# Designs tried in a protein design run: designed miniproteins, single chains, continued (5). Part 26

Each design is a single chain, and the fold is of that chain. pLDDT is the mean over its residues in the fold that is shown.

## One batch from the design tools (miniprotein)

Design m16878
Fold by ESMFold2-Fast:
Structure m16878 (fold): chain A 75 residues (1-75)
Amino acid sequence: AELDALGERIAAAKSLRELVEVVAEWHTGRPLTPEELEAWIDRLVKMVEGGLIGAGYSEDEARARAEQLRAELRK
């Protein structure tokens, strides 16, 4: 099953970056280019920042936490 295969690939991911690559590859049906992966990371980081602000974090705290996520995704 498609979802079972995705779940196995997610479980095998060794980093947060690999997890994002697996999900994005599943969505596109192909491997991402480095440029597409960076665009996906940028969009995800911006969505997390907005979500943290919505959850009651200050803009500065939300940005700091989103940039920590960006650093982890680039490893």
Scores: mean pLDDT 75

Design m16879
Fold by ESMFold2-Fast:
Structure m16879 (fold): chain A 81 residues (1-81)
Amino acid sequence: SAMEKQLELFEELQKYAIHELLRRGVPQEELDAFAAELREIHERFLAGEISFEEALEQFLKLAERVDPEVAARLRELWEKR
């Protein structure tokens, strides 16, 4: 379904973000905070409290606060798929 494909893509973007931030040497405390906030966004989406579009935008804004280049790359990956 379209919903399942959106979930798969969102999970792949999340994996990419965490891996890329780790590769770029983001401090453990900042990475832990990012992962915790990302988990909250994901859980709110799964609970139906926010739309997919709202979850994606919150995720991208979260990534931009940590690393604007990673956020820009995430937007490119979303637009290509």
Scores: mean pLDDT 84

Design m16880
Fold by ESMFold2-Fast:
Structure m16880 (fold): chain A 86 residues (1-86)
Amino acid sequence: ATGEAEVDGPGGKIRVKVTVENGKIKSIDVEYEGTPEEREAIEKAIEIFKNGGTLADVVREIKKGLSAAGATFKAIEDAYKKALEK
């Protein structure tokens, strides 16, 4: 099952695709044109989500690129919910 979400980031649209297999996350794909710092922050937000973390954990751990990371995390949550709804 696959869910998709799109949000506006500081450098443009952030597109998120979450693929779920047997109730587990198989992949999280993020398409975003932004700075290297924002992309690193997004990568860290993806790992926080995979480990069962929350948006509060993103805010606590990510200080550079937080706007892009936070928007991406919310989009991942929305895409994941859609993937679970079939």
Scores: mean pLDDT 80

Design m16881
Fold by ESMFold2-Fast:
Structure m16881 (fold): chain A 120 residues (1-120)
Amino acid sequence: MTKEDLLEAAKQALREGIAALREHPGDLPDVVLFRIASAVALIKILEGKMTGEEAAEYIDIVNEALRAGDKPAALATILAILEGKSVEEVRKAAERGRKMTPEEQRALIDRVIAALEELL
């Protein structure tokens, strides 16, 4: 695959992820959240905004949240990655996500969707 093919595939995965977040915001499968996180990391690597080592650490934080069954922590992690936060700030975002109320989770989902659309 060329760099252009990878970028288009990642952007298509984000379009599908945004649609899923809009339709089923509170009930996304872990595989969909993982695909969103992976697509974000790939786009940022291809744009020179993230190293492969940073991407691996960010994806590990997302996987830890998903394995714990904590989708708000996974979403907060994805948002912090989208906002260009450091690994330590991303870990703190995951911790905050675990403590979110349903109202805060709705606001988080809206912010994630907006940030994902900025990558398209």
Scores: mean pLDDT 83

Design m16882
Fold by ESMFold2-Fast:
Structure m16882 (fold): chain A 98 residues (1-98)
Amino acid sequence: SESSAFLQELEAEVERRVASGEATEEEALAEAAGRYAERLALALGLAPEQAREVGRAAAEEVRRYLAGEVTPEEVVERLEELLREKAPETVAALRAAA
């Protein structure tokens, strides 16, 4: 799938940037998480500006998680809250799938 190919490219980019010294592991992971979240938001039908906001929030939450400031559950809750505000039908569909 397109999302699978995108995820593989992000994983390769994280490895390359860390190996080259261009970014720390934490920086590379946070940036990759942001790009992945933005891509998912676009696929779920969010407008480009809203998808970018979701991406920025995901990158910020991953940075805080890696710094030991938040739990994985808090990261998920924060992103779900943003999706609820921007696309409530999308959140309802995700909850039905769980």
Scores: mean pLDDT 76

Design m16883
Fold by ESMFold2-Fast:
Structure m16883 (fold): chain A 62 residues (1-62)
Amino acid sequence: VSEADLEREIELSMKLIQRSVTQLILQREQRLAEQGDEQAERRVQELQAELAKLDAEIAALE
Protein backbone atom coordinates (compact mmCIF):
# COMPACT_ATOMS: atom_id res chain seq x y z
CA VAL A 1 0.00 0.00 0.00
CA SER A 2 1.41 3.38 -1.01
CA GLU A 3 1.56 6.36 1.33
CA ALA A 4 -0.94 8.13 -0.95
CA ASP A 5 -3.38 5.20 -0.63
CA LEU A 6 -3.05 5.31 3.16
CA GLU A 7 -3.60 9.09 3.25
CA ARG A 8 -6.72 8.70 1.06
CA GLU A 9 -8.11 5.99 3.39
CA ILE A 10 -7.47 8.16 6.46
CA GLU A 11 -9.09 11.21 4.80
CA LEU A 12 -12.13 9.14 3.76
CA SER A 13 -12.47 7.70 7.28
CA MET A 14 -12.24 11.15 8.89
CA LYS A 15 -14.88 12.57 6.53
CA LEU A 16 -17.20 9.62 7.21
CA ILE A 17 -16.86 10.29 10.96
CA GLN A 18 -17.51 14.03 10.41
CA ARG A 19 -20.58 13.16 8.30
CA SER A 20 -21.99 10.88 11.02
CA VAL A 21 -21.51 13.55 13.72
CA THR A 22 -23.02 16.25 11.47
CA GLN A 23 -26.01 13.98 10.72
CA LEU A 24 -26.68 13.46 14.46
CA ILE A 25 -26.49 17.20 15.17
CA LEU A 26 -28.77 17.87 12.17
CA GLN A 27 -31.38 15.41 13.50
CA ARG A 28 -31.37 17.17 16.90
CA GLU A 29 -31.64 20.65 15.33
CA GLN A 30 -34.46 19.48 13.01
CA ARG A 31 -36.50 18.39 16.05
CA LEU A 32 -35.99 21.80 17.67
CA ALA A 33 -36.91 23.58 14.42
CA GLU A 34 -40.12 21.50 14.20
CA GLN A 35 -40.98 22.86 17.66
CA GLY A 36 -40.66 26.46 16.40
CA ASP A 37 -37.04 27.30 17.30
CA GLU A 38 -36.06 29.85 14.61
CA GLN A 39 -32.35 29.63 15.54
CA ALA A 40 -32.50 25.85 15.09
CA GLU A 41 -34.02 26.43 11.62
CA ARG A 42 -30.93 28.49 10.68
CA ARG A 43 -28.61 25.82 12.11
CA VAL A 44 -30.46 23.15 10.08
CA GLN A 45 -29.70 25.10 6.88
CA GLU A 46 -26.02 25.45 7.87
CA LEU A 47 -25.74 21.75 8.79
CA GLN A 48 -27.45 20.66 5.53
CA ALA A 49 -24.89 22.73 3.58
CA GLU A 50 -22.01 21.17 5.55
CA LEU A 51 -23.43 17.66 5.03
CA ALA A 52 -23.77 18.26 1.27
CA LYS A 53 -20.14 19.46 1.17
CA LEU A 54 -18.98 16.35 3.05
CA ASP A 55 -21.02 14.07 0.75
CA ALA A 56 -19.36 15.64 -2.31
CA GLU A 57 -15.87 15.27 -0.77
CA ILE A 58 -16.55 11.63 0.18
CA ALA A 59 -17.84 10.87 -3.35
CA ALA A 60 -14.63 12.38 -4.80
CA LEU A 61 -12.52 10.06 -2.61
CA GLU A 62 -14.46 6.86 -3.45
Scores: mean pLDDT 83

Design m16884
Fold by ESMFold2-Fast:
Structure m16884 (fold): chain A 74 residues (1-74)
Amino acid sequence: MKLSEEELEAETLLAFGDMYLALGRRYKQQGKLDEAKESYELAIKVYEQALEIDPDNEEARRGLEEAKKELESL
């Protein structure tokens, strides 16, 4: 029973990671590089938490990779 709830939690964390990634990109577009950096760092943390719950989550791995690349591009 708890396994389906853990999978739902991982999906919720994935959604938050995607939100922070999008927020970081929006701040970068506005030239707010410090806010963009903070948003990408939050996305990284949330994607890592999703992967701790579901290590095989391809979407979380992709999001983590993208967030790290965006952060390195700042």
Scores: mean pLDDT 82

Design m16885
Fold by ESMFold2-Fast:
Structure m16885 (fold): chain A 66 residues (1-66)
Amino acid sequence: MKAIITVTKGKVYNATTGEIYEVGETVTLEGDIKITEKEDGTVVVQNMDTGEQYVFDKSSAKIELE
């Protein structure tokens, strides 16, 4: 599937590369995508094919699935 992450508040972190995405930026992932929301509001988006992980607060970004 395809996942589009749009930063709306704060920041999105690429936990694999260390890259940081700011408000207005968009990240697109394609493949086997796993999304996990933790009790503290932390969201982890993982590309299971590449091993890349994106971490952000649930209020910080919008996720659209295609």
Scores: mean pLDDT 84

Design m16886
Fold by ESMFold2-Fast:
Structure m16886 (fold): chain A 85 residues (1-85)
Amino acid sequence: SVELGLKLAEAGLELAELAEKLAEEKGNFAALVAAGVAALVAAVAKVLAKKGDGEAAVALGATAVALGALAIALAEAGDNDLSKI
């Protein structure tokens, strides 16, 4: 459903934002990239929901949630000081 797609996209964006904050604190570049990709997928899911494509919105929203969770895991797993790049 369009509503489910929107809720998944919003959840994915919240996870992406949390991952970005954690990645910034840890200086983890891979986690920052993963968080950015999760946020982009969530944004596309929102656009598809707005256009009435509930099936695509659910699929991409769920993908954004999975990518956001991965970005959080990457941020926690590594400590890479971006200030030295």
Scores: mean pLDDT 80

Design m16887
Fold by ESMFold2-Fast:
Structure m16887 (fold): chain A 67 residues (1-67)
Amino acid sequence: SKIDFVVARLKQKGEKYTIEEVREILKEVGFSDEEIDRVIAALKEKYGEDALLTPEEVREVLEEVFG
């Protein structure tokens, strides 16, 4: 799935990411601007705007938004 692809890419590149770094990876993987905005809004609501996010925290939000 696209979710598994994002999580694999995050795990390959590092351990923690800003919301804006997550945005760029979602864009690279081929999510639409609308889909990206929904994920970013959910990440900000759950973890805060200045959060450093693990790949598994990003997975949880992707599954909540798209699952």
Scores: mean pLDDT 86

Design m16888
Fold by ESMFold2-Fast:
Structure m16888 (fold): chain A 62 residues (1-62)
Amino acid sequence: STLAENEALAARFQRLNAERGPEAAAREVAEELRKKGDTESAEAVLKVVGHAREASAELRAR
């Protein structure tokens, strides 16, 4: 992937996150990565959002 493609994907994530939240944004971005055959990056995006959710839940539980 080119730097321009990665920047476009990041911008799309930011728009979707503002509209639908981080989990929905991560799923949309991961789906686009899977369509391009980049399953490793798709899984990485979903894991990052999952870890952020766990950290937020721990902070909220305290």
Scores: mean pLDDT 71

Design m16889
Fold by ESMFold2-Fast:
Structure m16889 (fold): chain A 99 residues (1-99)
Amino acid sequence: SRRERLVAVLAEELGITPQQAEAILDDILKNPEKAYEILKEVLRTAGKDISGERLKELLLRMAEAMGDPELLKRVQEIDPDNLEEIAKAFVELVRRARE
């Protein structure tokens, strides 16, 4: 499924377990307004200080895994310095993966 592919990509990129990745996706779905805070805490816990460029790379890999060309194009157009836009794209990806 799209969700299983997102879980696999997120787990690999963050160096966490698939179970931890699923918990993060579920937390974002329940609290989309806190997506940036959730993502920041996950990165902190994983010992990673990821730049906006690296976060954009993660979003691109997630969009590719979902097989949605419209979403992939939208992620490609994101300014990596705009953390709010990155967080919104993350929420969009997680929501679409549930379908």
Scores: mean pLDDT 78

Design m16890
Fold by ESMFold2-Fast:
Structure m16890 (fold): chain A 96 residues (1-96)
Amino acid sequence: SPLVEAERKLLREYLKQVAENAGFKSKDPLLAGEFLYILKNMNYKPFGDIYEEAEKKPLKKTPELSEAYRALKPFEDQIENPEVKKAFEKAKEVSE
């Protein structure tokens, strides 16, 4: 599905920047972001705090993030995943 592909692309670029803002330097930015997301859902508060603080930091406007945002923009009203919605709104703020 074009929608699912666009959502995956945007979420990947978003989680890459969240991981970088948390101090992670990974060859797989989606995996690093997913690990942070898993850790925030464990009963160990410091990991949750790290993820939440990283998410509060502004995104950098990059060609990759802007391309992913533009690819998903035609489907904006069809986004149901709350994590994708959050990533989309933050990408919109720095791309527009």
Scores: mean pLDDT 76

Design m16891
Fold by ESMFold2-Fast:
Structure m16891 (fold): chain A 91 residues (1-91)
Amino acid sequence: MTQEIIEQLENSDEAERQKLLEKLNEEVERAAEEGASEEKRAELAAIQTHIARLESERGVGMTEEELLAAIETAKAKGDTAVAAAAEEALK
């Protein structure tokens, strides 16, 4: 089941993927609130990780690579305070 959902997400178009991501996030949150079994929590954690990866690939979420690129851009522009704060957050 879980693996089939992940494969469907990877092969879906953007609209279908967004709908599946919303449903999966709702299921993960509901299971966490209801105290789901260890096995179910592990499966949902895998789905949640895959969701985070897909959002990252779309550029919706800030990745470590994107954050590092932003730091370099800030340094190049002379915005040293912003660059220093972001570097401390990465440590």
Scores: mean pLDDT 60

Design m16892
Fold by ESMFold2-Fast:
Structure m16892 (fold): chain A 86 residues (1-86)
Amino acid sequence: YLEIARLFVERARRAIEKFGAEVLEEKIAELEDERSRELALLALRAALGEASLEELAEKIREVLEEEGISPEEFLEALREYLEKEA
């Protein structure tokens, strides 16, 4: 879960560099899925140093357990997604 959290933070840092934190907070608020909003906001806060990597990892664990998704499977999919956006 910490590896997944690290990837979320890296992506959030890149997005902050491109768009700025305020614009990202606005876009996160527009997300329809509450869990996606919570994860994205927590990743943004972690990238800004306002939340711990462990806090984000715990939230990711809860979401993946609720959805029945394996952390390995999710990490693989996330790596492919980030690779395309690089």
Scores: mean pLDDT 71

Design m16893
Fold by ESMFold2-Fast:
Structure m16893 (fold): chain A 94 residues (1-94)
Amino acid sequence: MSELEKLVKELEEAIKKGDLEKAKKIAEEIRRLGLSNIDNEEFVLELLKKLTELGKKAKDEEIAKILDDTAASIYHALAEHRTAKGLPVPELRF
């Protein structure tokens, strides 16, 4: 199981249980994983897609906000990275 797959499964479990503290901790681990791999656009886009899908499944508004804020943070970092290279900002369709 990849590191991303493991974190996504743990986050999905935290969402199902309404475990805010665990969801926040795992979302931060995913954010760090995304930022450390920001030059790997394909990986970062797949990560953002998984975060967005999990956010849509989160019935708890506070957990949903944490996932949305995490995805936004990673997206802004990717957009800045692309802009620094003279590339257009990516449009997300998830």
Scores: mean pLDDT 81

Design m16894
Fold by ESMFold2-Fast:
Structure m16894 (fold): chain A 86 residues (1-86)
Amino acid sequence: MIEEEARKLAEELAERLKKAGIDADAENIFENLNKILPGEAAVDVLRAILYDEPLSDKALEILSKIYKASREEIEEYLKSVREFIK
């Protein structure tokens, strides 16, 4: 069920990216997130991008470690993606 939710959110993100002029594949988005984050965290990230839902401190910490970026850089990146797909 969580996997199906993540796939559906990845499809929405891919559609918005395509409308913004980026050739995006929902499967690639889903696979890339799943390689890095457990399913619930992948859903949280996709919801933060698509619906401006706040990430938990734990999700921000995981992303900061994986991408070697500050929490502020992660939030700024997600905000930029949201504005781009608007």
Scores: mean pLDDT 75

Design m16895
Fold by ESMFold2-Fast:
Parts: sequence; C-alpha cells; structure tokens
Structure m16895 (fold): chain A 105 residues (1-105)
Amino acid sequence: MEEDVARVRELAQKALEAIENGDVEAFRKALTEMARIVAESGSPEAREVFGQAVAKIVGYLYEKNPELVEEAMAEANRKISEAPTLQERMEAVADALAKAVEKTR
C-alpha cells in the first residue's frame, strides 16, 4: 500500500533524527517498526525504501565509528546467511544496527 511506503519513509527519517539526538530507544523502535511493516506489507516498494534507509543509517554510523559498523555488518551478514526468510534477514540487519547505535554512546 502507498501508506506503508510513506510510513517506512517517515520512520527512516525518525531513525536518523533519533541517532542525532542520542535517543537509542526511539531509533530501535523505528527500525523494528520499519522491518515489521515491510515483512507484513508484501510491497517491493516498501522493501526498497527500507533498504535505502538502512544504507543511509549505515553511512551515518560509519562516519562516527567505522570499526563498530563493520563488526555490526559482519554479525548481520552471518545471521543473514543462516536466515531462511527475507523477514528474518531484515530483522537481523535492524538488530545489528540497533546494537551498533547503543555501543556508540
């Protein structure tokens, strides 16, 4: 649905703002909600927007602490290689990024 795509875009912006404000809980909530919407919607557009949001978040975190982001992405990649579904892969990426943000404090 167009609403799902718009909501994922809004949550992506909130996630970036949460990182800038040091609000780890708001960031984690935004990432989790994005992953859930993408998993439930069945929309390829929502999946694309989620992927773009993850890329922007990774870029932002990489500028602050590249070593921590590399560790988080390695963990996510390991979990993804064992994940049988796209939903589990998205959740693995979201979880790894949330942990990276917590460690940058």
Scores: mean pLDDT 75

Design m16896
Fold by ESMFold2-Fast:
Structure m16896 (fold): chain A 88 residues (1-88)
Amino acid sequence: MSEERRKLYEEIQEIEDELRKKGIDVTKAVTTWTGLTILAVGYLLDGDYARAEEAIRRAAEAVYELTGDKKLAEIVLRWGLLELEMAK
């Protein structure tokens, strides 16, 4: 795992913990993110990088819609785009 990915993971965990302390259920956001990431991987295996990127961006938008946390959505987007670039 890259140093950048490790830092993003730590930031995600801190934000999730703070949201849970406030009584915000992040389960639906995590499930939606996971589903859209699986979709992105499917497109990537087919060589469709454009649709893979759209699925990653949609995952970040869904996280924002479900949690209201823009920083978490931005971190999710950056993580997904890093994975996509490494797969090219």
Scores: mean pLDDT 76

Design m16897
Fold by ESMFold2-Fast:
Structure m16897 (fold): chain A 58 residues (1-58)
Amino acid sequence: SPEKAARLAREMVERGEDPALAVEKATQEGGYSDEVMRAAARATLEAAGLPGFPPPGP
C-alpha cells in the first residue's frame, strides 16, 4: 500500500538509512506499483529534506 510504503521510507531515512535504499525497500514492501513508488520517493525526499520531487498529480 502507498501509505505503508511512505511510512517505511520515512522511518528508514530517520533511522539514518540511505535514501535510495529506503525507496527500494519501501517499494518492494508495497508491491512495485506506480502509487507505491511515488509514495516511497516522496516520503524519502521529505524526510531527507531534499527539494525537487514534483507535486502530486490530479
Scores: mean pLDDT 72

Design m16898
Fold by ESMFold2-Fast:
Structure m16898 (fold): chain A 61 residues (1-61)
Amino acid sequence: RSDEAPHPTPVVRETAEALRRIGDEIQKALSGEDPELFEDLYENGGEYVREILEKRREALE
């Protein structure tokens, strides 16, 4: 157990890591580094992710 850097509960830590990972994946898709990743997120990421990708794509036009 760490006394110097307080850690959140396991569930909160996992949630924070999941959100960070999703953010990184969205950023990679939007940067155009991996067009297949963009399509995968668009098809499998669900409605919320799809809306984000569409709005950002429109901003790039």
Scores: mean pLDDT 63

Design m16899
Fold by ESMFold2-Fast:
Structure m16899 (fold): chain A 78 residues (1-78)
Amino acid sequence: SSAEVRAQLLQRAESLDDREAMEKAIEITKKLLKEEGIEASDEEIEEMFKEAEKEGLSRRNIAKAIVLADELLKKAAE
């Protein structure tokens, strides 16, 4: 069920180191932007996360959410 899938993804997110999650989130975001014809540096992407944090969003939670979304999409593409 969808509830079991969500529980598994949450458990995986909690197992990720914050630094590793951020590095992966930057790479994933950079790849997605490139598919839309947008060239962005790691520094520019990190500034986007920094701006989100200024708006009261958890930078760590956003990074982990991006990693989870990428993992889910890869599993769906079997």
Scores: mean pLDDT 78

Design m16900
Fold by ESMFold2-Fast:
Structure m16900 (fold): chain A 62 residues (1-62)
Amino acid sequence: AVAEAAREAAELALAGASPEEIRARAKTVPDPAARETMLRVAELLAEGVEPFRAALQAYLEA
């Protein structure tokens, strides 16, 4: 779940989704750990971290 959430968030960012769009997607995720991981990826993307690095960092922090 957490690894899949991090990957989905990175794939959305690579497809051109904004951090705000990824946050909106995360709020629809029922699993709290997966939701927090997607929110963390969005936060890192807003700070200028590249999608794959953001996803890996969020996954390792979960």
Scores: mean pLDDT 83

Design m16901
Fold by ESMFold2-Fast:
Structure m16901 (fold): chain A 81 residues (1-81)
Amino acid sequence: FGDELIEEANKTALEMLKEGEKAGLDREKLLEVIGIVLRVIGDAIQAVLDVKKGKISEEEAKKRIRKTIEEARKRMEEILK
């Protein structure tokens, strides 16, 4: 479970970084993309920890991280615009 969730977050993070690089973003916007990416990874790690501590279910963790990824993609679209 945890490894799969973190791997999904990492794949999304790499995709976002590649999108930013391909778009030829300036350093400021690229740092914003890096910030979004780090937040996605951090939220995935926190969700895994919350499951291990019995605070949330695996299903709730997956829902939370998918929402975080969706919000991150919306921010990426705004930056790339």
Scores: mean pLDDT 80

Design m16902
Fold by ESMFold2-Fast:
Structure m16902 (fold): chain A 75 residues (1-75)
Amino acid sequence: SERDRALSEALGRLYDAGQEAEKQGAQEARDLALQARHQVHQLGLDGASPEELLQLADEAVQQVQKMIDQHQKQK
C-alpha cells in the first residue's frame, strides 16, 4: 500500500540519518534520529497519512543534518 511504502521510506531515511550521525560522532543528532524514527513508526501504526509520515521524516532528517554540521564545527 502507499502508506506502507511511505512508512518504509520514512523509517529508512531516518535510519540512514542516524547511521551518518553515529559515523560523525554526533551523539545528540543520532539520538534525535532514533527518537524521530520511533515517532514515525508510532504514527504509522496509528494510521497517519503517507504525506504526514514523509513530512515528519524530511523535517527530522534536515534537523539531524544541521546538528551534524554544528557538531563538526565544534570539534
Scores: mean pLDDT 86

Design m16903
Fold by ESMFold2-Fast:
Structure m16903 (fold): chain A 66 residues (1-66)
Amino acid sequence: SEADRLIRAMLEGAMRLMKEQGLSKEEQEKILKELAKQMAKLMEEVYGLDKEEVEKKVLEMAKEIM
């Protein structure tokens, strides 16, 4: 879906930036959890998606990209 493509693009961008900044895996995981929460809130506000389901999906996508 459009929302899924947007989530993946944002996640890939954020993860690339974290890698370029030399963040540890522990620091990346901490930031990704907060980012997932913020993305879920954004997707709820823009697309009316369920926040809890989006947060779970974002974390799953991040795990696939890592």
Scores: mean pLDDT 80

Design m16904
Fold by ESMFold2-Fast:
Structure m16904 (fold): chain A 98 residues (1-98)
Amino acid sequence: SALEKAIENLKKNLESMDRYQQLIEMQQLISFANMLKGIYRIEARRNPAKREEMERQIAKIDELTDKALEELAKKLGLSEEELKQIKDGDNSLLEKER
């Protein structure tokens, strides 16, 4: 999937990025996952017969994204609080890396 490719590309390129870029790319991954879940939610409303299929796709996106973010946070030495800040769209960590 496009999300799986985005995750693998980020993992591959992570060490070649500075901290500011690493944090930006993590926020972009979260935004991409949220966009995809939004598309599936819209499809579920437009086609109720596909609701269960769309709900399974959303669950898969959540699982893949959470696992990827946990692995990235571990590699970057981010705390659980810092990871939560990134997930919440808090730019405090980006300001620290300026």
Scores: mean pLDDT 84

Design m16905
Fold by ESMFold2-Fast:
Structure m16905 (fold): chain A 67 residues (1-67)
Amino acid sequence: GEYKEYVFENPDMKITLTENKENKLVSFEVESKEKYKKFAENLKKELEKLKGNIELAKEIAETAVAG
């Protein structure tokens, strides 16, 4: 397809970023355990601001699952 999907996950959280052929973040999904729900909601708000910048969105997602 014309979309690329990037998945970042750890035992507590899964982040999926979808990129279009113009290198834009067109959608994302954040799944987390209940104890990280507030963190996941804040992460969703930050990713919403980054729809024009897929590389920064990827860095933020990678950092979120690394900690």
Scores: mean pLDDT 81

Design m16906
Fold by ESMFold2-Fast:
Structure m16906 (fold): chain A 91 residues (1-91)
Amino acid sequence: AREEKLKKAKEEAHKAAGELQRLLPVALETRDREALERALEAARRAKRALETIYELGSAEEQEVVEGPLEGARLLEEELRRELAELDAAAA
């Protein structure tokens, strides 16, 4: 059911946000490949969950998640750039 999928998406968004709060500072401070990859995966999970809320939610819920969804997309791009820079430095 839509309501059940929406509840799961909200739970997943919350969990992914918590993972990012923990992983992101370590990844950005150390610039360690494994830390950056873990942060990127958490960002991707957050984006997917927020996209599901946007697709299945009410107009009010869509408005609430627009900012967080844009933030998750930008963060995914930033982490991909950091990993690409490490790849370039290693080449």
Scores: mean pLDDT 84

Design m16907
Fold by ESMFold2-Fast:
Structure m16907 (fold): chain A 85 residues (1-85)
Amino acid sequence: SVEELEKKFEELLKETDELIAEIKAKAPNDANVQKKVLDIEIKIGIALIYYGVSKLTGNDKELLEKAIKLLEEAVKEAKALKASL
């Protein structure tokens, strides 16, 4: 359902926020880590745009699924980055 997809989006967004905060806390002055965090944050930003457009277009399921996929990729990348620290 759309409601289950929205819940999944919100849970993934919270997970990305927590992971990014921990990475920044562990490596605040590492320029290479900061560049990788920026790439992840850009991906999260694109996901938020797809989510916003989905809401404006009557909860378009395809756009919502694209947003979720981008957040799932962001979570995987953030976990990999955190593990490398």
Scores: mean pLDDT 89

Design m16908
Fold by ESMFold2-Fast:
Structure m16908 (fold): chain A 74 residues (1-74)
Amino acid sequence: SKAEELIEKLEELAKEAPASVRPIINWLVKEIKDNKSSAEEMIKMLEAMLSAFSDLFTPEFLAKLKELIEEAKK
């Protein structure tokens, strides 16, 4: 499913994230799995993370995160 694909990609992205951001991504993945979050809820969480922590991300990481959000919306 799209949700499972997003979780896998998010876990992959966590490995590439700055150490300061990686715990936030790991926390989101745990919340998504524990609460069986919908793709809609995941989109909101990812957009919130992008907005709150944009200054901590590289341009490449930001581009990948935006791509995940766009895939979730389709």
Scores: mean pLDDT 74

Design m16909
Fold by ESMFold2-Fast:
Structure m16909 (fold): chain A 81 residues (1-81)
Amino acid sequence: MSIEEKIEKMVEGFRKMLEGLAESLRARGASDELARQVLEAARDWFIREVEADPELSEEDKKRLKEELERVYEEIARRLAA
């Protein structure tokens, strides 16, 4: 797998994880605040995994973290709507 394919799959996996968590929390009647806290914890965990990945260069990690933050902000905004 190329580095580009790996980054794409990690971003897509992160998006699916956050969307699944948000939907599950809403289905269980969680407050928007609780849902946001859970998504923040999931984001922080995923960023640590990126930082620990030996296959990614420092530049790849930087780019990937920027994309993950963008995805997180998109999904967090949907929770506020």
Scores: mean pLDDT 82

Design m16910
Fold by ESMFold2-Fast:
Structure m16910 (fold): chain A 66 residues (1-66)
Amino acid sequence: SMREQLLREARAVRGKGMQEVSDLGLQSMEGYKESKEKAEELNKKAFEVLEKYNKRAEELLRQARE
């Protein structure tokens, strides 16, 4: 059903976001040894990615309830 598809998509979106945030976190930790500014940039990107994916997942969950 459309609802089941939206719920599956929301889960996939959250999973994708968590994976990207994890990858950026690892890169940030490695980057800190080279440059604090580079690590901070990667950390900001991780927060941005998390926010965007969370908003998209919430939107899909809201649509699934309709």
Scores: mean pLDDT 74

Design m16911
Fold by ESMFold2-Fast:
Structure m16911 (fold): chain A 74 residues (1-74)
Amino acid sequence: SEADEILAEFEAELARLKANLASLSEEEAVQRVQEIARRVAKRMATLPEAEQERVEKHALALLLELFDALSALL
């Protein structure tokens, strides 16, 4: 499904960001997260409400993992 494709791409992009986190400035890391989130939000807006809720829940879990990694660097 498109929702599964969005989640797979989001997870892959966050994993790549997390792997490179130590080589990025705080400003660059924030910018990349914003760009990824903006892209996901645009794609998600075209999905049925039930699929949007599923993507939001899964995406939130992935973002919490990233924020935990960012907090460890501060």
Scores: mean pLDDT 78

Design m16912
Fold by ESMFold2-Fast:
Structure m16912 (fold): chain A 110 residues (1-110)
Amino acid sequence: MEEEVKKLLEETRKTLEKLEEAIKKGDIEEALKYLKKAFELVKKAYLTALKLDNKDMLKKVKEEIERLIELAEKLGELVKDDKETYNEIEIMIGILRLLLGHLDWLLKKM
């Protein structure tokens, strides 16, 4: 399980780097692809990390979620005129913020 979380976090980090590069280039299709991939990876890391009683792993998952939210907000600004895509991004950000709230609550109890 710990190795699974580490693998998911490493893949998430690499995906976030590609997402950031796509955003900087204005490649919206590529950015959306990596945003969706990072979202799925971070959800898997979150769910797997919940099975670990390991504060450091939960903190690392939190850091990746925070970075994903920042990049998703930047991409959202670029696609404001595309209501369907903008709404999809806002829904993903909303879900990520709920995961952050839960992680903050858990970390305070540890």
Scores: mean pLDDT 86

